# Ledger of designs, part 93: designed miniproteins, single chains, continued (5)

Each design is a single chain, and the fold is of that chain. pLDDT is the mean over its residues in the fold that is shown.

## One batch from the design tools (miniprotein)

Design m19428
Fold by ESMFold2-Fast:
Structure m19428 (fold): chain A 87 residues (1-87)
Amino acid sequence: KKEALEFAKKLLEKAIKLLEEALKLLEEDPEDPEVRKEAEELLGIAELLVAVAKTLLKINNVEPTEEQKELEAKFDELRAKIRKLLK
């Protein structure tokens, strides 16, 4: 159970880093089709990492910690910003 919490936290942290990279790419050249495609790929991978993290906690019947909820909130905020730029 504790191992699942630690691994889920690492997945959430990695997902946030991928979204930070995607946002930086879009801020540098928002109209470049290659940059937009790379940002979409990073977003997709980050979403999968969060899905795995949530699934691991659910399978192990472990509730997310307050820290993990804060990480999920940061992820959702970054994801919303990226989706707006890709629109």
Scores: mean pLDDT 85

Design m19429
Fold by ESMFold2-Fast:
Structure m19429 (fold): chain A 55 residues (1-55)
Amino acid sequence: MSLVELAEELLKFAKENPSTAKAVIKLLEDLLPKLGSKEKQKKMKELIEEVKKIE
């Protein structure tokens, strides 16, 4: 599983469990600098913003 695929699963989990949104945001932000491409970093930032919309 790629880090982006993991992030998409974490977004889905946060949507189903909104109390976890803050922890998921922190985890995704910690993963952001580990992504090897600017396109993957952009996708990760978009996923973080989607989690922020939850709470």
Scores: mean pLDDT 79

Design m19430
Fold by ESMFold2-Fast:
Structure m19430 (fold): chain A 86 residues (1-86)
Amino acid sequence: SAEDEKKLEEAERKMGEAYRALGKGDLESAIEYLEEALEYLKSLKNPPEEAIEHIEKAIEALKKGDAESAKEHLQKAAEALEKFKE
């Protein structure tokens, strides 16, 4: 639906903001953006479970200060979301 398309666009926007925050070393803001992305994705009619799992793992990595692991999970989340949109 058009509503779900907008939610996907907002989730992708928040993931992009999280990536930029990580580039600046701002782990706290990155966590907040990823939590907002999760809210959009979980509110979809058919939530993208693989993307959600990887974002949740990225958040846990950031809470432990592990930015490298977080970036790997964020990359996998982006790939899962791209495949989901097909």
Scores: mean pLDDT 87

Design m19431
Fold by ESMFold2-Fast:
Structure m19431 (fold): chain A 61 residues (1-61)
Amino acid sequence: VDTIALLREALEALERGDKEEGVRLAGRVDPALAEYVAKSPLEEAIKAVRDLLREAEEARA
């Protein structure tokens, strides 16, 4: 239920190079996000999760 916490943990996993953990955490937010992260280069996956985290934090402020 804490989408922001899951996105933050996914971003941390991706930033340390743990793509499998990043995909797992992203999938708990949205299966489509997990597929995108799995298919994308690591830098693109990091950017996508970072952008979503920023938008989610701004939307809930």
Scores: mean pLDDT 82

Design m19432
Fold by ESMFold2-Fast:
Structure m19432 (fold): chain A 66 residues (1-66)
Amino acid sequence: MSLEELVEKLLDPSLSTDEKLALINEALTTLSREEAIELMKRIAEESTDEAVRIYASYILEELLKG
C-alpha cells in the first residue's frame, strides 16, 4: 500500500477509530522512519477523528526524538 493510499484510508469516515489505530500500528512496522514521520504529520493535521489525531501527534513526537 502506498503512503497516499494509507492517508486516504485513515481519513475515510467509514473506518472505525480502532481500525484506523490498527492501520497506523501496521504501517509503523513496514514504513521507514522518514515515511512514518510524513504519515503521522498528515494524519495529525488532516484527520477529523480526535483519538486518531492525538495518537498520530504522540507517535510523531516520539519519532522526532529518535
Scores: mean pLDDT 83

Design m19433
Fold by ESMFold2-Fast:
Structure m19433 (fold): chain A 62 residues (1-62)
Amino acid sequence: AAEERAKGDEAYRKGLEAAERGDLATAVSHFSKAYEYYLKAGDLEKAEEARQRLEEVAQQIA
């Protein structure tokens, strides 16, 4: 749980950095990983936050 949450936090940070650079495809990959790790950690609030970021970035690519 704690390990999964930490990996989720790292992936979420990397997603934000990629989005800031305009690297939307990389941001999607990192937010997807953050969502997966937060779900495994049972952190539903952070998982939903990562999912919303993923959807926002994915909609801009499509």
Scores: mean pLDDT 81

Design m19434
Fold by ESMFold2-Fast:
Structure m19434 (fold): chain A 71 residues (1-71)
Amino acid sequence: SDEQVEYLKEIGRRAVDLIAAQDHLSPEEKRAALEGVLRSIETQAKNEGLSEKQIKELLEYLRRLIDEALA
């Protein structure tokens, strides 16, 4: 549902903010950690029955946030 997409977007935003704030991690380590988070979110979305379109939108949104946070 759209509510599940918004919930997973919120979880992803919180993860990006928390990992981006970790000054002891290199940019490469931050990106690797966030790629792990994206894989977990994608797996959860598939298990919850989100459509391919919803999953694509969710992952594109989160990848934009990662690129902005790590630029």
Scores: mean pLDDT 87

Design m19435
Fold by ESMFold2-Fast:
Structure m19435 (fold): chain A 78 residues (1-78)
Amino acid sequence: SMEKEIDNGVLALVIAVARLLAKKGKYEEAAELLEKAIERYPDSELTAEAYEELAKLYEKLGEYEKAEEARKKAEEAR
């Protein structure tokens, strides 16, 4: 459907931007961006990939419990 195509496209762009922010060391900004996108587009086919990226960002921030939770969410979304 058109809604799913838009949701997947938006989440793909957000993941790409979050990766660029992470490359610049802006882990907190990248994590916040992904959190908001996942909350808005929970049914996207890219939700698992978004949670995997979020887990990596939480590890960089030292938020290990949040990283573990995000990895569990990624597995559930597959």
Scores: mean pLDDT 83

Design m19436
Fold by ESMFold2-Fast:
Structure m19436 (fold): chain A 58 residues (1-58)
Amino acid sequence: SMEKERKYAVLYAAGAVEKAGGYAEGLRLSPEEGRRREEEGRREAEELFKEGEELLKS
């Protein structure tokens, strides 16, 4: 169902953001570098979510 596929996209995006934060912490990055990595992960997650939304509309 479309709802189930959308939920998977949202969960994937959330996981990507969480993983980016953990990655920054594991590397002992500066707060500034950690923020940049987290922001990049968030943008990637948003792009993937948008692609999922477009697929659901096809």
Scores: mean pLDDT 62

Design m19437
Fold by ESMFold2-Fast:
Parts: structure tokens; sequence; C-alpha cells
Structure m19437 (fold): chain A 56 residues (1-56)
């Protein structure tokens, strides 16, 4: 079974495309999410991500 959750290149793309921090990307990787699942999670969970941006 060869399905790594996130590569370093994919993590870099997530930071660029979604504006995520390294800590957020690492947290998503710990949940075993793939790149595609992270993109979908961002869209579905915009409210939770937005609250962190609002707090900043």
Amino acid sequence: MTRPPLSEEEKARLREELGLTDAQVEDLAKHGLSYEEVLRLKELGQETVAEHRAAA
C-alpha cells in the first residue's frame, strides 16, 4: 500500500494555494489526509479556518 498522506511538495502547495501555516499543514498530515482531501476539507471547513484568521 503506497498512499502517503502528504508529501513536502504538496505541503508547500497547500501553503501557497490555501494560505495555511506549517502547523496547520502538519496537523492535517497527522490526520492521514491526502492532498485532495485537504483541499475538500478546506472548502467544507472554511468556518473553522476563518475563525483563526479573524483572531489574528
Scores: mean pLDDT 65

Design m19438
Fold by ESMFold2-Fast:
Structure m19438 (fold): chain A 62 residues (1-62)
Amino acid sequence: SEEEAKELAEEAKELAKKLIEQGVSKEEIEQKIQEWIDSQGPLSEEAGEEIARAVIEVLNEA
C-alpha cells in the first residue's frame, strides 16, 4: 500500500542518516540499505521506488 511504502521509505531514510553520522562510506551505506531491504522480504515496486528515492535524497544531501 502507499502508506506502507512511505513508512518503509522513512525507515530507510533514518537508517541512511544514522550510517552517515557514523562515518560509513556512501558505497557501504548502499550495501547496508540493500541488506536491510532484502531482510524485509518481497516488496512491491511502489515500496522499492519510495525507498530508493528517500535513500538517494539523503545521500545527495550528505
Scores: mean pLDDT 78

Design m19439
Fold by ESMFold2-Fast:
Structure m19439 (fold): chain A 57 residues (1-57)
Amino acid sequence: DYYKKGVELKKKGENEKAAEYYLKALEIDPKNEPAYELYKELAPNDPRLEEIKRKYE
């Protein structure tokens, strides 16, 4: 589960790797709201947030 791996990496302070795993979780399931919210927290100004939102809206 990419989302759980991302959470584990964030707890270890590996924020860049955590963000990559949240993105992978969203590639598998764009409706994964927890992964979207945690990615947004780590990268709030990333233009990919709008692209991800468009995939499931």
Scores: mean pLDDT 75

Design m19440
Fold by ESMFold2-Fast:
Structure m19440 (fold): chain A 73 residues (1-73)
Amino acid sequence: SAAERRAEELRRAKEEVLERIARAAEHFEAGDIEGAIEELRRAIEVLEPFRDDPEVARLIEEGERAIEELERL
């Protein structure tokens, strides 16, 4: 069904997001602020189609806030 397909797509999106968050942390630890921001922006892009899910919407907002904080460094 469409719902089952969307659930599978969201699961794969969440897996990619976790990988990108891990890479953002690695960039940050290396002093590469721009690289950290790029990985976080990519994570938000991956989640955007699922913004109708309240949990996903919250994660996007958290990511946007993290980017704002990094851009102020």
Scores: mean pLDDT 88

Design m19441
Fold by ESMFold2-Fast:
Structure m19441 (fold): chain A 77 residues (1-77)
Amino acid sequence: LELEARKLHKEGLDAYLAGDYEKAVEYYKKSIELLEKVDPKSEILAESYENLGKALAKLGKYEEAAEYYARAEEIRA
């Protein structure tokens, strides 16, 4: 599951760098779903929330982006 989640996270990063923010959001959400089942306090889960927030902000979804940034901070606190 973690290896699959890391692959999805990388696919999200590749999409983000290509400017395909909708696709990046999709991959990050899939990665997060797997990571939440494995370890809800993992650093890679925090990074995935942060990256999802960045992609959502690029799409103008600022309120949703702020929620995911807050989730990332809660894990790292």
Scores: mean pLDDT 82

Design m19442
Fold by ESMFold2-Fast:
Structure m19442 (fold): chain A 60 residues (1-60)
Amino acid sequence: MKLSEEEAERLWKVAELYRQGKTLDEIAKELGISKEEVERFLQELAEHLPDLEAYREKKK
């Protein structure tokens, strides 16, 4: 998948927050985007990082 410069930056920020165990709502608020948008970025991350959930630091 080819991401624009801006998309890549947001994707990286979503990855950081998800790694920290933030919820979709918290990530959306932090980045000023919708929860639906966060889900789209997480799907894109899953394509690049198939074990995205294993990358998540938080235990639940």
Scores: mean pLDDT 68

Design m19443
Fold by ESMFold2-Fast:
Structure m19443 (fold): chain A 65 residues (1-65)
Amino acid sequence: SREERIREAERHLDLAVEALRAGDVERAREHLAKSSRLYQDIGDEEGLREAHARAEAAAAEAAAR
């Protein structure tokens, strides 16, 4: 369902954020790609915008350490 795909996209986003904070760029890219693809496939533009914002915030936080 759409709800299940949104939940899956959010799970991948959570994993990407964790990877960014840990400095694991490869893992972060993999999970961000999966999250973005899920939002794109279901046409959730708002979810995509929120995912980008959260990833940017996590990357900025990691860079400030």
Scores: mean pLDDT 84

Design m19444
Fold by ESMFold2-Fast:
Structure m19444 (fold): chain A 64 residues (1-64)
Amino acid sequence: GPSLEKAEGAKKLGETAEKQGDLRRAAGLYELAREWYEELLGEDHPKAQEARKKLEEVKKKLGE
């Protein structure tokens, strides 16, 4: 099942992918982090909201 360590890892890998210009990979990793944070902490939790915000910003850059 998901864990906070896995969610944080996905977020950090997403940040690394974004810095490398791999926006598609960053989006996938931020989506995993959002899903796991929402499952573990709830959708209104600050960590879930931050992951969602990062995902939406990357989607905007992708034209999605």
Scores: mean pLDDT 85

Design m19445
Fold by ESMFold2-Fast:
Structure m19445 (fold): chain A 78 residues (1-78)
Amino acid sequence: GKEAAKSALYALIEAMEKGNITKDQLISALEEAAERFKKEGHDEAAEILQETIDRVKQASSKEEAINILREKVEELEK
């Protein structure tokens, strides 16, 4: 559920901040995680990641993409 999505988002935030992945690689990683969660029956986690993908695709910069991930994590902690 939400905890699985949060764990995936935290890992991707760290990778982005360390410069280990690009925005395009972030989108790919989010899509792979969403498909995995969907196949495993974690429908809520898959939906959360899909919403995040849609927002990240609209981001103009790496920093904007990181901020989108952080906002989604904060939303899930409420």
Scores: mean pLDDT 82

Design m19446
Fold by ESMFold2-Fast:
Formats: structure tokens, sequence, C-alpha cells
Structure m19446 (fold): chain A 62 residues (1-62)
């Protein structure tokens, strides 16, 4: 499903950022957000918001 694929990409985005690959992490995060948006559920919107905040927090600590 779109939601499952978005969750998979979100996990990869976070892992990439943690490994110092900021560029790949942000691309994967954007793709995850796109798929969450296509899913169109409130759950997907909440997960998009959480992903954005988590990526911001990690990048700010760099």
Amino acid sequence: SLLEEAERLAKKAIEAIKKGDIESGLRLGQEAARLYYQAGTEEALEKTKKLEEELKAIVEEL
C-alpha cells in the first residue's frame, strides 16, 4: 500500500540522515511525504508531520 511504502521510505530517510547522508535522507523524506499525501488519511498526515519534525531535529543537531 501507499502507506506501507511511505513508512519504509521514511525509515530509510532517517537512517540515511543518521549515517551523515543528508542529501539522500532529505530526498527519501520528500518521497515518503509525497506518498503519505497521496494516501490522504489523517493517519498519513500525522505521520508526515512527525517525519518532518524528526528530520528537522536530526539535521539541527548536526
Scores: mean pLDDT 79

Design m19447
Fold by ESMFold2-Fast:
Structure m19447 (fold): chain A 60 residues (1-60)
Amino acid sequence: SKLELARRQMERLLEMIRSIDNEEQKKALAEQAKETARTFLEDYPELQKEILEELEKILK
């Protein structure tokens, strides 16, 4: 399904961001990813919320 593909794409993005060693670069990419997720997942509000919560955890 489109939802399942979107989930897998977002999970891969999260793994990529989490693998970044430089904390400033990691946080910068996580902030950019929040804006991308808002737009890309507009039709999937539950997945959007889940992904935004995971990105927010990275930004702590």
Scores: mean pLDDT 84

Design m19448
Fold by ESMFold2-Fast:
Structure m19448 (fold): chain A 60 residues (1-60)
Amino acid sequence: MSEVIRRAAIHHGGLTEEQLEELLEMVRRGASVEELAERIQELTGLSRENAIGLARALTL
């Protein structure tokens, strides 16, 4: 994963390192963008559009 994306998720997405690790484990288990976006919204309160954008960045 890009270090730039990792830092953006923590500093701009409001994720803790522990929460980011949880999301990356979901990616490794084959979670969809929709499943990741739902979890991001639960953890951060980001809008659906911003959560989907971050989910897509984490899967690439």
Scores: mean pLDDT 76

Design m19449
Fold by ESMFold2-Fast:
Structure m19449 (fold): chain A 60 residues (1-60)
Amino acid sequence: MAAEERRRRLRAEAAAAHARAKALEAQAAAATDPAEAAKLQAGVRAERARLGEIGAELEG
């Protein structure tokens, strides 16, 4: 794929990951069970880690 096409796809993936992280944060804030909250927080961290990886690829 052309570099511009790859960059556009990575930006779309970053936007999706950001949206998923926000949704998981909202669910974690509403959770009353500590185990459920911990699982949701792990999901937030995974999406944020993915955002970091995508950011590095966008710079490369």
Scores: mean pLDDT 82

Design m19450
Fold by ESMFold2-Fast:
Structure m19450 (fold): chain A 105 residues (1-105)
Amino acid sequence: MTVTQSPASVTVAEGGSATLTYTSSVPADGVAWLLQRADGARVPVVVGGSEVGPGATSRFVGSGDATVSTLTISNVQAEDSGVYLGLAGTEEGTAEGAGTTLTVV
């Protein structure tokens, strides 16, 4: 199982919108997005494909299916900067993408 993320990096102005996508090579039973901050802490921003995680606000919207997941961030804030990691899980294991770096200017 492989997770591919695009884009590798994105720069957005504060108040703009960002869209991040990941594709898994096989259908996933579980889908999540993590934000990795500069200190290395990983916080869930979307869980179960669409539910807002404890590290996020309602500006974070997850959508997609078992093979493609999209994270949309509206009204982007400076604190949204970091590396976003897509996770896809199956009965046989979990795969993590290489990450998308979001820079807010």
Scores: mean pLDDT 76

Design m19451
Fold by ESMFold2-Fast:
Structure m19451 (fold): chain A 84 residues (1-84)
Amino acid sequence: MTKEETFRIELARHFAEVREKVRELMKSGKITPEEALDIAVRELEAHVRELAEKYGLTPEQRERAIAGARDVARKAVAEIESEL
């Protein structure tokens, strides 16, 4: 497996974990969708930065992955909100 493939697999796992955490928090009524988005973005960006360092991504690749993580976070929160 290439390091790019391993990076994507580990990121997908973290995305699934963060999504479930945010879903639980939103269902509890303790946070707003805006707060849920902030939490998701913060946690996903932290995972991207850690994995980018681990797999030796360039600064450009890292920033692209962070932008992708923000997009995934926005879509996930919107989808969860529509399910409530």
Scores: mean pLDDT 81

Design m19452
Fold by ESMFold2-Fast:
Structure m19452 (fold): chain A 85 residues (1-85)
Amino acid sequence: KIKELEQKAVSLLTAAAILIAAAEIPYASEEERREALRAARELLEEAREVVKELEELGAPKEVVEELRREIERLEERLREVEEEL
């Protein structure tokens, strides 16, 4: 279960990163960019819940901290892109 949740968190973070990158493309429409950022935000919220469950199940502190740092980094990047719009 812990390993499965870890893989789920990584998948959610990867998908969010791809959507944020898509929103940074300057020739995409503003509507398409905003939709991508909204989808990325939802994925990051799901990732936070998965990481919380991992912590409650006793996953290694190093894994939990690494995933939290990645969520924080992507949330900051999302805000930067949103400010560009």
Scores: mean pLDDT 84

Design m19453
Fold by ESMFold2-Fast:
Structure m19453 (fold): chain A 96 residues (1-96)
Amino acid sequence: GVTKEECEAFAKDFVEEAKKLPEEELKTLIEYALAILELVKANKEDEAEKLLNEISGKVSSGVLVRVDGLYEYVKHHPNCVDPIINALKALKLELL
């Protein structure tokens, strides 16, 4: 795993890149990213991969590439799941 500071840096960069999406795509990204991260946190990696496969035909390429990149990162750095969930929940509150 990486340090807490590196997890927070990744989360910050992920949020800034996500904010480049149109608002509806950003909201879609947040919902699917949170769902996948909760599955990874629960050690349900097979269910997370199934969800990724299900959304590949339902979301924009901009959403899909970001969710895929997030999943690959947390697979290798599971200690970053909680910092990223916290950052995405904060972002979701900003959009209310």
Scores: mean pLDDT 87

Design m19454
Fold by ESMFold2-Fast:
Structure m19454 (fold): chain A 66 residues (1-66)
Amino acid sequence: SMEELEKRILELLSKSSSGLSASTLAGLLRVSQSTATRALNRLKERGVVEAKKDGKTTLYSLSEKA
C-alpha cells in the first residue's frame, strides 16, 4: 500500500543524515521512481519531509518542523 511505502521511506530517511534522492529510495524499496516520487510528494504535503536541491538532484530528508 502507499501508506506502507510512506512508512518505509520515513524509516530510510531517519537513517540518513544527508538525505536521499527519489531514485535512491526507489532502488532501495524496489519500486518505480514515479511511485517513490508520489509517496515523497504526499509526505512533503503533510510537512513530515522536506526537499532540498543538490545540483541536478533533489534530496529528501525528515522535516525538522514535524
Scores: mean pLDDT 82

Design m19455
Fold by ESMFold2-Fast:
Structure m19455 (fold): chain A 64 residues (1-64)
Amino acid sequence: AEKALKEAIEALREAGLTEFAEQLEQFYKNGEDPKNIILSAAVALARAGHLEKAQELAKILEEL
């Protein structure tokens, strides 16, 4: 879960969604479920056109 979270945050930063990445890190530190954070990142990446990375994160969610 933690590795997948880090990969999701890095993907958001590479996509230029730096503020959203920082917001999700704060939610995680405040006790938010890592599954919800990874899902939020996957949705944001898909909306930004990074469909392959979004699909990779969605597949990780199925294993959690």
Scores: mean pLDDT 79

Design m19456
Fold by ESMFold2-Fast:
Structure m19456 (fold): chain A 61 residues (1-61)
Amino acid sequence: SPVARVVGLTILGIGYELEGKFKEAAEAYRQAAEVARQSGLPEDFIRYLEEKAKELEEKAK
C-alpha cells in the first residue's frame, strides 16, 4: 500500500540519518513526501517530510 511505502521510506531515512548519511536520508524523506502527496495524505505530514529532507540536505553540504 502507499501508506506502507511511506512508512518504509521514513524508516529508511531515519536509518541513514543515524549513520550520518544525510544525502541518502534526505533522498528517502523526499521520496516519502512524493508518495504521500500522490496518496492524498495530509498536507501537514507532507510538509513535515519535505522540511526534514531540506534540513538533511543542508547538513550534507
Scores: mean pLDDT 86

Design m19457
Fold by ESMFold2-Fast:
Structure m19457 (fold): chain A 81 residues (1-81)
Amino acid sequence: SEGERLAEEALRLAEEATEALKAGNGEEAARLAREALEAARKALEDPRALSRAIGAAIAAIGVAFGAGLIGGPELAELGGE
């Protein structure tokens, strides 16, 4: 399905973002992580791909956190209550 393809794309982008983070290239990692998040978000719209899409979303969120796209003051405010 389209969602399954998007979930696979998100996982690949998350893996590439992880390699960029390991190389110390935060700017490249942020770009790849943003693309991974968008692909995972679209994959979650397909009920047939839910299990893969959830896995892809977790991976995308992880690299987005590592790249500094998530975990700013707003996340601290949400976690503080």
Scores: mean pLDDT 77

Design m19458
Fold by ESMFold2-Fast:
Structure m19458 (fold): chain A 70 residues (1-70)
Amino acid sequence: SIDDIIEELKKLRDKALEELKDHPEVKKELEEEVDKLIEKIKTLSEEEAEELLEETKTLIEDVLKKIKEA
């Protein structure tokens, strides 16, 4: 269900925010971006929501990688 997709995304967000605790500006930007994507997911079909979940996972991974490499 869409609610299950949102729940998974919130868990991924919370884990990423914990990894960014020493980078408050990046943490805030990531939280705001993911929260916007959660709101968008509420307006989508389940198939479109699954696709956006995968795109959001990639976004989170890219942000975390850049911080570790900087």
Scores: mean pLDDT 82

Design m19459
Fold by ESMFold2-Fast:
Structure m19459 (fold): chain A 75 residues (1-75)
Amino acid sequence: MLASAVSAAAIAGVGAQFTADLAAKIPEYAEEAKKAAEEAKKLVEEARKGDAETALKLTGEINAIANELEKKYKE
């Protein structure tokens, strides 16, 4: 269980880093990207404190945030 939660948290961390990288590259959307990065960071912390099921769910939410930013940047 703990090993699975740690693994899921690592994947969540990758999502948070990706969101932060987007914020750095597009200044016009920096504030929106910052909010998404802060939310992703919060989800990573919750994933580390929760059980394996919580970690998997939060990883999905982080990926959803990253996908939404990508769509807004292209539109």
Scores: mean pLDDT 61

Design m19460
Fold by ESMFold2-Fast:
Structure m19460 (fold): chain A 77 residues (1-77)
Amino acid sequence: RQAEAARAQAAIDNIFLRRAQEALEEAKKISEEWAKKAQEALNSDLSPRERAGLVEKIFKEAKEEAKKKKEEEELKR
């Protein structure tokens, strides 16, 4: 069913883009620099799936950086 297949693909693409958007928003809360990198990845000419993967990778790096900073703050406490 051609219409069903097209809709299924659009739904999958929307899921990946939503996931990328959530990761971008969380990265923005960690650092504006990481948010900018995530935004650039989201705006790339790659497929929605690839864009989501890049944004998630950037967010993971941002989260690791934030964790190290919190651990350093706890040590200084």
Scores: mean pLDDT 75

Design m19461
Fold by ESMFold2-Fast:
Structure m19461 (fold): chain A 73 residues (1-73)
Amino acid sequence: RAEELRRELEEAIRRAHEAYLAGDLEAAREAAQRAEELVRELAEVVGEEEARRLGAELAARVGREALAELAAA
């Protein structure tokens, strides 16, 4: 269950990032809100501190991937 929530959170963060890069601010906001909801659900399983840590780690990973894509262009 925690693994499934983590996967959904990673997908929501990626959707928010992709929508933001595409200029779709409404879709980016919706995906960001979904990610926040998933962090709350994950906190019920693994605790608030661990859920926040995982969310931050996934967001940093998506951000690093975006920077690598920009550097490759």
Scores: mean pLDDT 73

Design m19462
Fold by ESMFold2-Fast:
Structure m19462 (fold): chain A 88 residues (1-88)
Amino acid sequence: SEHDLILEAIGLILRGIGLILEAEEVLKTVEDEELKRRIEEAIREIEEAIKELLEALKKGDLEAAKEAMERIKEAIRRLEELIAEGRA
């Protein structure tokens, strides 16, 4: 249902924001400039995907919302891997 999609969307937005905050803490300790760049790019990807999701939800565009949710999921996976590298 649309209600279930909206709840999943809210969950993804909150997860994405939480991961960005964690990544910003990791960035303070990372010395590798290439890893810093990749983390910053992954943060921006999550931010843009969240923006696209919010715009799609405001317009009632269910297909655009689903596409933005998949982009958030992909960006979250990438950022989680980069955070693990930054903590190693």
Scores: mean pLDDT 89

Design m19463
Fold by ESMFold2-Fast:
Structure m19463 (fold): chain A 98 residues (1-98)
Amino acid sequence: KELLLRAIALALRAIGLIIEAELLKKKAEEKVKDPEVLEEILKLIDEAKELAEKALELARKALKTEDPEEAEKLLKEAEEALDKARELLKKAEELLKE
């Protein structure tokens, strides 16, 4: 019961991060005039998006497994991936402000 709600919450967080990454990418492409800085920002955004997409798939797998221990492991990996994705997006936002 609680695993289902956690998986749904993590999936929604992942979707939100993917949307934030796409919006930040557009903002970077419009505002950043230095090609080297732009490339660094885009690499961070792309890595964050990949981690968020991985978290979404891990949450989906957790919903399909009948093993509660496997579900908890998948949800933990999804949470760790989302935390890393958020950190990368923060770093990209800091570079964008320079």
Scores: mean pLDDT 86

Design m19464
Fold by ESMFold2-Fast:
Structure m19464 (fold): chain A 59 residues (1-59)
Amino acid sequence: SEAEKQAAIEGTRKAAEELVKQGLISEEQARKAVEAAEKGKDGHEAERNGVRELTLALD
């Protein structure tokens, strides 16, 4: 489950980096999304937290 959590955090980071590269979100919003994923208790919560923050940043 730790491996699943790390995979979810890495996925959030890559998605956030791509969105910053596209000019769709700021570096601060990207960092916030990764931090939210890191606060997840497991892989599912980490992924959900990251997706939620990235979605809010795009709003």
Scores: mean pLDDT 83

Design m19465
Fold by ESMFold2-Fast:
Structure m19465 (fold): chain A 88 residues (1-88)
Amino acid sequence: MREKAEEVRKLGMEAYRVAAPYLSGVEGTRVGMLIIAAAVELELGDVESAKQAVEDAFNILLTAARQAGDEEAVKRVEELGKKMLEAV
């Protein structure tokens, strides 16, 4: 589903921007790859792989925001992650 893949990309990139100040270069690269993978898997019809990629990306973003103690970033990432899982 092309529309769902585009929604996942948009929500994923928004969540990435929220947590970006707290991500290492390796974590940032990994999250970017997982967001791309989730969108590609949705376009291929592999909803299970797409959900796993979203969950993996969300866990990295949440962990970074929580370790930074940024409660507003945590709330925003949780909201965006929920919307991303709904889009899959």
Scores: mean pLDDT 83

